# Ledger of designs, part 89: designed miniproteins, single chains

Each design is a single chain, and the fold is of that chain. pLDDT is the mean over its residues in the fold that is shown.

## One batch from the design tools (miniprotein)

Design m3291
Fold by ESMFold2-Fast:
Structure m3291 (fold): chain A 94 residues (1-94)
Amino acid sequence: SIEQMVAGFEAQLDDAIAQGLSPEQLRASFLGMVRLMHRDLVLRRASPAEVEEFTRRVKALVERRLPASVRAAALAGIDALHAETLRELERLAA
């Protein structure tokens, strides 16, 4: 489920933060994990509603967990991945 996927993501993010990664390393790791999860959503042929739910929850994690200095870049990366995933799913549905 989207809820389970996000819970697993949050646990991995908390581990990365606890390890003392720099803000730039956290941003790169975060967006890398989001990209991998977007690939899973495409492979599952997720609905646009499921992609939107995932994006909403992941943006909430940015606001709560990432350093302020990288939040804008992380949010921009999430928006780009969201748009890319929706376009790919639309192409596959045709």
Scores: mean pLDDT 84

Design m3292
Fold by ESMFold2-Fast:
Structure m3292 (fold): chain A 60 residues (1-60)
Amino acid sequence: MEEAEKLREEAEEAAKKGDYKTALELYGQAIDIANAAGDTKLAVELLEEAIKVQEEMKKS
């Protein structure tokens, strides 16, 4: 699995467990890698997922 996809998977698992801080850190790393690779579509998808996690964190 590519590094960005691995970080995305780990971020999704952390978010499902309620570990929103870890999820956001992992999404941030994955977004940086996607942007460095020029994968704008992946970067946007990761950003949308991170926004949902951030919204849940604000409610908690």
Scores: mean pLDDT 81

Design m3293
Fold by ESMFold2-Fast:
Structure m3293 (fold): chain A 80 residues (1-80)
Amino acid sequence: EREDLAIEALLLAMTAYSLGKKEVAQHLLEAVRAIERGDYETAAEHLEKAAEIMEKDNTPTSKALAKRARELAERVRELA
């Protein structure tokens, strides 16, 4: 569901902000906006960019968030 995907992306964005990962949070917020307007291709691209940035951080928390962002991107791409 669109609303569920948007909420999940928003929760990821809030988590990224709380960790000081402003660039990651910005990509996740762009993904929320894209999901809300039904632009699933753009949403998946932003989720993938957020994951790429977090993967470079090499911490367990960043790896877990990157995995969640990639899983969400795959779900969003199924709707595109």
Scores: mean pLDDT 85

Design m3294
Fold by ESMFold2-Fast:
Structure m3294 (fold): chain A 60 residues (1-60)
Amino acid sequence: SKEEERQKTIELFNLLAEHAERMVKAIREGKKKGLSPEEIQKKLDEITEEFNKRVEEILK
């Protein structure tokens, strides 16, 4: 239905916004804590993996 399509779109855009915020926060906090570029990248990879799984669940 149109309402189901609308709801999925809203959930996807909310998830995209949350993902962007989590990425920026991880970089800023990682730098503030003196984490290495490799440690920061590992955090970003984990955040991206979680994001991908949540996107797949919405788009099922």
Scores: mean pLDDT 87

Design m3295
Fold by ESMFold2-Fast:
Order: sequence, then C-alpha cells, then structure tokens
Structure m3295 (fold): chain A 68 residues (1-68)
Amino acid sequence: SLRDLVRALLRSKDKDGNGYVTVEEAREALVAAGFTEEQADEILARVKDSNGRVRIDEAAEAAVELTK
C-alpha cells in the first residue's frame, strides 16, 4: 500500500532506528513515493516538530490522508 511504501522509504533514512527522520530525508522519501515537491512540503508542514524532525508514522499517515 502507499502507507507501507512511505513507511519503508522513511525507515530507510532512519539510521538511528528512533522513528524520526529530518525534514530533508522525509521530503526525499515522499517524492520517491510519487508525491510532488508541493505535496511533500504540505505534508511536512503538518507533521514536522519545532526542531525540524518528522515522526515516520505521522508522515506516512499524513501522506495517505493527502490522497483522499
């Protein structure tokens, strides 16, 4: 599924295994999953924290919601 693809791509960037990626890593993963740069930026604006980090599960869910 799209959710599983996005999660897999995000987890491939998570070298620490802590469930977080940077905004840049998340943008790369979302574009690789088939989102436009504009769609990726909209998703990231909703899920990034104040330190520019993104939870993998939140990004995957937001990506799926954008397609509905």
Scores: mean pLDDT 81

Design m3296
Fold by ESMFold2-Fast:
Structure m3296 (fold): chain A 68 residues (1-68)
Amino acid sequence: GAVAKLQALKTELEADPDFTASLSGDDTLTITNNGNPQKLIALTLQLIGDYPDLTISLSGDTLTVSAV
């Protein structure tokens, strides 16, 4: 799977104070914003372009990236 991609992405996003990222199992990364919803929307669009092999969905203030 794309487990290594999700782990690398989690580490990258945790370096940004505007995001909180958590990995559930080995295949699902959940990202929330820390008060900047526009930055989360921009991240969603970026990830759709950068990771076309991953399932990316935005629901409210939560962005989910899955290696399924």
Scores: mean pLDDT 79

Design m3297
Fold by ESMFold2-Fast:
Structure m3297 (fold): chain A 107 residues (1-107)
Amino acid sequence: DPRFEVMEERLLEIAKKDKIVSEEEVREGLALLREGVATRDAALVEEGLRKLGFTAFVDAIRNSPAARDHALLARARTLLGLPLTPEERAVFPNAVEPEKLYDLLTK
């Protein structure tokens, strides 16, 4: 998805400013996202996102506790190419564009 790639590039640029992202961290992060989504464990999703360099995104979500777990899981599902759950869609009722999701959570 080209819109997904644009947000990935922007978040990776932010991550490069704050933290170095290695190939190993990408592999470990994706494994944690898969497990966290399968078990619906928001803590594993948070750790996976941090390893992928989404520290700024995770910290922004921390300031929005009402939507935090749904936002973390929705991001992980999108990164894994998986469909959103009804609860995740309810938090983001309009088509979730990665740029719009990030903007929403950082305000």
Scores: mean pLDDT 61

Design m3298
Fold by ESMFold2-Fast:
Structure m3298 (fold): chain A 58 residues (1-58)
Amino acid sequence: DEQQAQQLLQLSQTDPEKAYRLVSELAERGSAGPPVVQAVQQIGQQQGLPLFLEPRPP
């Protein structure tokens, strides 16, 4: 969902630690829509900890 991806990216700008915790939880669940997968990868790269999450429409 594009809305969720935008929310995660906004959170990474204001609170990087909280954003990273949230995307780590999403990665553990193993599924997300393509926009969320891109946001997770971007936030992981910003923190220097690459995250892998398979794109999957909910």
Scores: mean pLDDT 68

Design m3299
Fold by ESMFold2-Fast:
Structure m3299 (fold): chain A 60 residues (1-60)
Amino acid sequence: SSLVEELKEVAEKIVSEAKNKEEAEKKLYEKLAPVMSKLSEDEADEVSTYAVQLLNERFG
C-alpha cells in the first residue's frame, strides 16, 4: 500500500481501539505527526481529514 493508505489504516486502528476521543486524538498526534512531515500537502490533508472523520463517526 502507499504511505497514505498505511496511515489511514493506522488512524482507523487507533480510533477503534481508543477508549475516548481525547485518547484517540493524543495517539493520532503521537503516531501520525512524525510521518505526516514526509507527505505532500495534499496527502497530509487526506490523512488528517480521514482521521477527523473517523473521530466524528465514533465519538460524535
Scores: mean pLDDT 83

Design m3301
Fold by ESMFold2-Fast:
Structure m3301 (fold): chain A 62 residues (1-62)
Amino acid sequence: MEKVKAVLRIVGLILLAVGHLLDGDAEGAIEAAEEARRLAREIGDKEGEKTAEKVIEKAKEL
């Protein structure tokens, strides 16, 4: 799989998770961020993984 496509998918999922956070939807935010974290781990994107984990932590505070 091309890394560029995977990175774009990770970014899209993080943006979706942030959108859910702004709407107060903790469940949607966690689901999107967990998928982003999974993909980031799979391709070795440490920054994407860390960003997704922070979004999950923030969503759990809602």
Scores: mean pLDDT 82

Design m3302
Fold by ESMFold2-Fast:
Structure m3302 (fold): chain A 58 residues (1-58)
Amino acid sequence: SEATRLAIAREARELAERAGLSEEQKEEVVRRALDMLDRGIVPDGADLRAIVEEIKAR
């Protein structure tokens, strides 16, 4: 749903912001989270944190 998509994007962006990621990296985290949702997997907090750590390590 659109509401779920917006909620996931917001949480992903907030986690990336708290982790000190750049604007480009924040957008990458959001993209990765929404890609999971589009594949039928609703990202939880652990999933979002794992994406943030992966992007931060690049």
Scores: mean pLDDT 85

Design m3304
Fold by ESMFold2-Fast:
Structure m3304 (fold): chain A 76 residues (1-76)
Amino acid sequence: VKKGGEYFREGKYEEAIKEYEEALKQDPNNATAWTNLGAVYFSMGKYEEAIEYYRKALSLDPNNRVAKLLLEIVEE
């Protein structure tokens, strides 16, 4: 989680994706990892993938305010 966030901050999107995917292999119900994966794709301009990942996070944690706000921004 921390390492993925560090790569994302450095603009190393592929490395960030790999770290978040490894976290999801350990726990596929990790709503935070799905939200972070969506944020990486959004930053890459891949909005459709970002929307799908934010929706996945919300299906796991309906109270995830960050995923709700980011999904609203991308869909508008």
Scores: mean pLDDT 78

Design m3305
Fold by ESMFold2-Fast:
Structure m3305 (fold): chain A 63 residues (1-63)
Amino acid sequence: MPSELELSERAQENINRADELGDEETVAELRELMRRYAAGEISHEEFAAGIEELTKRIDEIEA
């Protein structure tokens, strides 16, 4: 499983990618996911799953 630092880096990379695509909705969802994780509202597994789902969405838009 990715480390906490690796997940945070992936989230930031995905925010940058979504922002470049003009996908403000995905940017907002990624920022909220990071906020919830930082606040302890979601588990590491939930954070990882959320990042993976949003990464797939971005990949589909870029395809």
Scores: mean pLDDT 80

Design m3307
Fold by ESMFold2-Fast:
Order: C-alpha cells, then structure tokens, then sequence
Structure m3307 (fold): chain A 67 residues (1-67)
C-alpha cells in the first residue's frame, strides 16, 4: 500500500502517511516488535491515533511479506 493510499484510507495527510510508513518499515526491518513500531509512530507523527498507527504497521508488514 502506498503512502497516498494510506492517507486516503486513514483520512490523514499524505505527508503524515509517508512519515508513519517510513517509521513502520524501518522499525520492522530493524527487528522491533509491532508494539514498538506503533509507539515510534505515535511519538514522531503527532495527531495519529493508536488504531491508525496499527493500520500503518499492518500495511508495512504486508509490503515486506510481498517483497
């Protein structure tokens, strides 16, 4: 899922979606847990809810599994 698709799905800006996706991918590639990735997103992208951050992490997991 692209940052633009995430922005549309979550009702957030493309900039916030792109930042959250970058954080999720970096965290998961570093071997961090889903919960740690969510916490990093919430810390670095103010205005996202925990539910929105979780959706970003799930999308990032799917992108990594498809690659």
Amino acid sequence: MTAEELAERLGISAEDAARAREIALAALRAGLSEEEAIELILTNVPGLTEEQARIVVEAAKEDLAAA
Scores: mean pLDDT 82

Design m3308
Fold by ESMFold2-Fast:
Structure m3308 (fold): chain A 66 residues (1-66)
Amino acid sequence: MEEEAKEIVERLKGGVYGNIFEDAERAIELGHPEAIEAAKEALTKLMNSDDPEIQERARELLERLE
């Protein structure tokens, strides 16, 4: 695994919420399967957020990961 993809996976699994959207966008750009799966899981959890802005942004990024 590329070092950058590994760092993204660790941040997404570690719950560092401030970087989730940036890490998800980078995972899409890298196209690395493990990073994409970690991004999908993190974004799916954000869909349960009480913040409608977070829910909307998570939905948008999940659509791009299809």
Scores: mean pLDDT 74

Design m3309
Fold by ESMFold2-Fast:
Structure m3309 (fold): chain A 77 residues (1-77)
Amino acid sequence: MEEDAENAVRGARFYIDELEKLVKDVKEGKISKEEAQKRALTLIMAAYIYATAADFFGRKEEAEELLKRVKEIESKL
């Protein structure tokens, strides 16, 4: 259970970090907003899956914060 919870949190953080990189790349002009939105779809889905898994394994507060971060990033794309 602890390893599963830790892996779920780590997975969610990984995909959130990748999403934050896409936002930065758009801001720096390295990628178009439209291209970033296409790439973000799979990353958002993965982040939601891992964050909900973290909640399932008992990391409710961390999962809620991770989901909040995903929604904030979605609003920037």
Scores: mean pLDDT 84

Design m3310
Fold by ESMFold2-Fast:
Structure m3310 (fold): chain A 97 residues (1-97)
Amino acid sequence: MLPTDEDVADLAIAFGEVFRKRGLYEEAGKLYEMAASLLEGVKKAEALLKAAEAYFKAGNYEKAIKLAEEAKELAKEDPELVERAEKLIEEAKKAAA
């Protein structure tokens, strides 16, 4: 089959995880954002949260907060993802202060 948007997003997430493991957090965040743009619903929220976590580690707290808030809104029926997003928002706000 031809690659779907979800297949391309999964590949982008995999490369993002490799960059994250190597400490390339800004590039990892960009890959996760690209993946999120190709996804919908809870999968999009998961990709946005991965991007937010990567930007947080890169010191980009403003972008981390924005993407985590977007993830929380998309996945408000997923308690684990909401809790993870809220914790990241709290930590990013503390680090930005």
Scores: mean pLDDT 85

Design m3311
Fold by ESMFold2-Fast:
Structure m3311 (fold): chain A 91 residues (1-91)
Amino acid sequence: SAEAKELAKEAKELAKKALELALEALKKAKTKEQLLKAIGLILAAIGLIIEADQLIKDDSLSDEEALARAKKLLEEAKKLLEEAEKLLKEA
């Protein structure tokens, strides 16, 4: 569905922003804990970008399934962005 594709695109853009912030946090990391958290967020962001991009390209899913997956990815991307912003502020 068009709605699912738009939500997946939004999730992808938020995940890209989270990746940028996590990479900046990695550069500014002063402790091993901060370094490991930044790496974890980078990997999570890459995973969300891949999943969102796959959903955008997948026309095999029902509208209901596509919408449910898109909503889940969007919520995961929002949480990831919040965690990346928090880590960067702590660095």
Scores: mean pLDDT 88

Design m3312
Fold by ESMFold2-Fast:
Structure m3312 (fold): chain A 82 residues (1-82)
Amino acid sequence: TREEVLRLVAEAERRVTALADAGDFEGAARVALEAAEELLKLPGEFARLAAAGALRAAALALRAAGDEERAEELAARAEELL
């Protein structure tokens, strides 16, 4: 599952970066949140830590989009996983 986690993270990071570079912060947040949800389906501590990272990326993207409330909710969820 470690290899599956790394592949999912790498794919999500590429898509999030591309969307953010294009100014699509809502799209970047959606992709990051979808990655976090898929990572949470995988067992183990490494998958949980990766999911927390994806939730923080989604929170950052939402903040860039001006959605502070959703950003704080996702940041809090990420802290709960750490």
Scores: mean pLDDT 87

Design m3313
Fold by ESMFold2-Fast:
Structure m3313 (fold): chain A 56 residues (1-56)
Amino acid sequence: SAMEEAKKRILEGAVAYLSSLGLPEAIEEAKRAIEEAKTVEEADRAAKRVVVQALS
């Protein structure tokens, strides 16, 4: 579905970025948060939240 494709793209972006920083625990948290999201907008917000928290 279009939602599944969009969520996969969001996950790929988050994984690429967090992997470049060497943060495997943040990658696992991003996977859980994106999978749990019920909308594309929620998945995008969840991914950004995980990235921001990982950099804090």
Scores: mean pLDDT 85

Design m3314
Fold by ESMFold2-Fast:
Structure m3314 (fold): chain A 71 residues (1-71)
Amino acid sequence: KAEELVKKGKEAFEKGDLETAIDYLAEALALDPKNVEAVKLLAEIEEKLAEQGIEEAKKEAEELREAAEAL
């Protein structure tokens, strides 16, 4: 379920596995493109990545979130 994927994404991000976190959220949005929680979490991940200076992962999260918001 998309809900479980969002949870796994958050847990991966909290453990510092940024690539896995973004992958889980991408899968969640593939199952539920209008999943508000996934979009919200991506925005929070982007803010944290900006704080940490991790630009490549931030770009991937931003593109994924913008695609979902465009729906």
Scores: mean pLDDT 76

Design m3315
Fold by ESMFold2-Fast:
Structure m3315 (fold): chain A 113 residues (1-113)
Amino acid sequence: DPNREALRRLLEEAGLTDFARNLSPEEFELLLEELGVLARERNGDPRAQPMLDALIAGNVAEAVRLVEENGDPWLRDFLLSLVEEAAILAAIRLGRLDEARAIAQRMLERANR
């Protein structure tokens, strides 16, 4: 599944290696749901709109292709932040509260760099 592999690579790039390595079909579908919701909430930035539309459609591979084609580090960072937020929400829904806290802490540490 090209969307599952694209999401796995994004999770690795975000430093979510354990999530990427152990990504079950259930966790993948849950992450796609959360990404779609987050993309709808961020709808309205014309620079990000094609990438957000791809995420709303569940097309993570297309979202990555669009980000790579664009080449702007801002758009790549925006996609990675959506993936991290989706991972926190997915971890909460799965009852993995310690994992959700660890992801949030890593995001905070990166923001303080």
Scores: mean pLDDT 82

Design m3316
Fold by ESMFold2-Fast:
Structure m3316 (fold): chain A 69 residues (1-69)
Amino acid sequence: DSETIDALIKAVNDKDLESAIKLLNEVKDLKLALALTAANSYLDAKNKLALYEAKSKEEAIAILKQALS
């Protein structure tokens, strides 16, 4: 799953929303993926915190749609 998480971080940093959503749906450990993406992304502090606190894939996708728009 580390390769999926690394690809997710790259997609977020590239502002590739479509790839980020696809990869997020493929991730096995959601909590770990969100924590690592929050820590290693170029998002602002507010969006990093929101992503870290997200409790579902649906919530995380909503945050990414706002952050990467």
Scores: mean pLDDT 83

Design m3317
Fold by ESMFold2-Fast:
Structure m3317 (fold): chain A 63 residues (1-63)
Amino acid sequence: AAARDAALQRAVGIANKALNSTLSPEEAAKWVREELAPLADHLTPAEIDAIVNAVKVQKEDDA
């Protein structure tokens, strides 16, 4: 429970850093995917994909 909550908080931080970066939507998605890889023990593949897709969509809308 605590480890999964910490992983989710870290994932949100990673997503926010990507959204505040000058990276393109594609580069931001790749960076988030790589940064979330160590959290795979606590997050499902579907959760990781959802976060990556959310960052990509948000970046595309902000461009």
Scores: mean pLDDT 80

Design m3318
Fold by ESMFold2-Fast:
Structure m3318 (fold): chain A 74 residues (1-74)
Amino acid sequence: MSALEQEIEELAARRRELSQQIVANRDNPEKQKELLEEALKVLEEEIELLRKLGRDDQAEAVEEQAAELKKLLE
């Protein structure tokens, strides 16, 4: 396994953790916004690494998720 593939796995795991924390903090809008901003940053890092590995289809799917998250943050 390459270092880049390992980093993508770690970012995907972090994204799952952040999603759980966002749901857990539904009653705290300020904390939820903070977690959403962190999740967006993780998605952007994942896109960059996927593009470097030539996984363009996967990168495009993550870009769509990032765009939707950006709309929620406004």
Scores: mean pLDDT 81

Design m3319
Fold by ESMFold2-Fast:
Structure m3319 (fold): chain A 95 residues (1-95)
Amino acid sequence: DDKKLLEEAKEYKKKGEEALKKGDYEEAAKYYQKAIDKLVSLRNPDLKLLAEALENLAKALEKLGKKKEAARYLAEAYLLRGDHEKAKELQEKAK
């Protein structure tokens, strides 16, 4: 199960990156959300890949004007990376 979920997550992340490069921010956000859904379903989570997907989702959401939602996902990415100070700063901005 985990191997299939991880492969699907990587595929969605790649499609999100391609959409982001094309300026298709709505499509990018959808693909990153699909990647995150697969990654959080893993029994053994890949925290680096999850943090990258969350950061890229935040970038797409910023481009769509969803600033508070973007700050929330970016804070989660920094928490996964162990940057608690940056995460707190972003959580305050998401209020």
Scores: mean pLDDT 86

Design m3320
Fold by ESMFold2-Fast:
Structure m3320 (fold): chain A 58 residues (1-58)
Amino acid sequence: SLKEIVVTESGPSAEEAKEKAVAKAKALAAEQGLKIVEIRSQADEETKTGTTVALAEE
């Protein structure tokens, strides 16, 4: 029942991209009826991308 959700998003800035990735990961977990246990996020200023890895369970 433990699932890994990985989301990468782009935005006008690295910070906004990271926020989008976190929001998307939370939305995906909610749509699947999962509770997030752990969340990690990273942002890259050069590419203006954010990546979030969420571990979720039922």
Scores: mean pLDDT 84

Design m3321
Fold by ESMFold2-Fast:
Structure m3321 (fold): chain A 81 residues (1-81)
Amino acid sequence: SKEDYVNILESLKTVFEELAKTDHQRAVRFLEQMVRHLEREGVISPEFARELLELIREMRKQSAEEALEALEKFIEKVREE
């Protein structure tokens, strides 16, 4: 459900924010691994995983602050639709 996906994203955001304080690139890699794991376990759809992995690819090129903002905007988009 949408609520389940928002809860997953909020949890991922919390972990990302903490890890990114010490190493942004490692935080991005961890996020990518978690998304792939959630897709393999059937927790998120392949379509949603694809959208998240595209976002993560852009986050990899951004500063930690920009990446966090991009993730927050993605969560807001999911809440709206």
Scores: mean pLDDT 86

Design m3322
Fold by ESMFold2-Fast:
Structure m3322 (fold): chain A 60 residues (1-60)
Amino acid sequence: SNLEEAQELMRKGAAALAEGDKVTAYEYFALSQEKLGNQFGKDTARRLAEEARAAAEAAA
């Protein structure tokens, strides 16, 4: 599903960020946001992606 794909992409992005690969991390975050947009619409996807990115950055 779009939600499961978005969650997997977000996990890959968070892992890349923890390894210091910001370019790869933000590419995965962008793909995750697109999948969330397909499920919830662009405005909700943006907010969810911003929250998830902030959490990943705080954990890295």
Scores: mean pLDDT 81

Design m3323
Fold by ESMFold2-Fast:
Structure m3323 (fold): chain A 68 residues (1-68)
Amino acid sequence: MQKENLIKLADRLVKEGKEAEKKEDFDTASLLYRAASNLYRAAGNTKESDQLEKKAEELKKKAEEKRK
């Protein structure tokens, strides 16, 4: 079903986001988590979407701090 394909893609983006986060590439990790959040929302997984949106915001703040 279409929703299963969205969830699979979102899971892959979360994995890539975790890899970027481990490399301290917080800008890339934030973007990947936001993309995954949007896909989970489209699939109806609002809890996962909300959690990833919060994580993306946290990582964006870390990226801003690293630039100072």
Scores: mean pLDDT 82

Design m3324
Fold by ESMFold2-Fast:
Structure m3324 (fold): chain A 74 residues (1-74)
Amino acid sequence: SLPSAEELRRLLEREREGLRRLLADPSASEEEKEAARLALEAAERALELLRAGASAEEAIEALQRGLAEAAARL
């Protein structure tokens, strides 16, 4: 089953914190930081949709689309 909107929000907030930590890591490569920045943008977009009242399904679909677009740019 899909997570609830509240569960997904908490998961995305934890992932966002991890990505921000990676971006602040001086040992991370430029390629790792580029991937993390794009993933962070996708996660923040999904969080914005959840805050606007979107369903967990809609937020997951937007996240998956954003990550696929990011992968195509790497």
Scores: mean pLDDT 84

Design m3325
Fold by ESMFold2-Fast:
Structure m3325 (fold): chain A 65 residues (1-65)
Amino acid sequence: TKERILKFLAENPGKEFTAAEIAKALGLSQSTVSKALKELEKEGKIVKRVDKKGRTLYSLGGVYK
């Protein structure tokens, strides 16, 4: 699951996604994706951000220039 999420994010560089959006794109449950995203965030492989509406967004762990 984590590998599938990383590949999906790598195919969409510069874009941020909610757990629900990733789950829909990959045909997985939101709970499964949320758990995998939390693990990837702890591993430093993805970046988490909260938007103006309180939604948690995820993207590949890139550094800001």
Scores: mean pLDDT 77

Design m3326
Fold by ESMFold2-Fast:
Structure m3326 (fold): chain A 107 residues (1-107)
Amino acid sequence: AAPPPFVRDASIELSFADGEVTLETGPGVRVERLDENRVRITENFVVTIDGKEHRIRVVVDFERDAAGVWHVVSVEVTGDAPADVLAELLAQVRSFAEGLAAAATAA
């Protein structure tokens, strides 16, 4: 079986200041503050599976509610990889994003 899709970037380092998202990541990641209570994280990367290169795009939207709690409101994984790989990556990204929202809320 192919290695997990996220293996190329074994760690994304994230820090939070006053509830704001700050990323210390490689050039494939973009963080956009859409407004004071909305953040979008986009990552474009290439995964090699069975000697074939696949381009994948991940988009995660976060929103902070009136109580100051951050929530994952959408997770999108698109690309030219096989459907089972995209489904596994979606599950991994969702889990990771939920952890980020919890950490941002705790900050």
Scores: mean pLDDT 67

Design m3327
Fold by ESMFold2-Fast:
Structure m3327 (fold): chain A 80 residues (1-80)
Amino acid sequence: GAELLAEAERLRAELRDLLAREAVPPAEAAELLGRFDALVAELRAAIAAGDLARARAVLEELREELGFARTRVAILREAR
């Protein structure tokens, strides 16, 4: 349980650092962080329920969400 939360926090730190480094506008940064934080809440709920299979599935969705954010940030950068 704790290891999954630690990995999620590491991914969130990577997202936060990406958004800061690329100077993403506040509204877009809030949207991307909001999507990520919703999945972190689902991960916490799965861990609290003892559903480790669901927790692992949500962690994979967190990795996909970070990948989506990287792609969206690249598009925003090219548009400016």
Scores: mean pLDDT 84

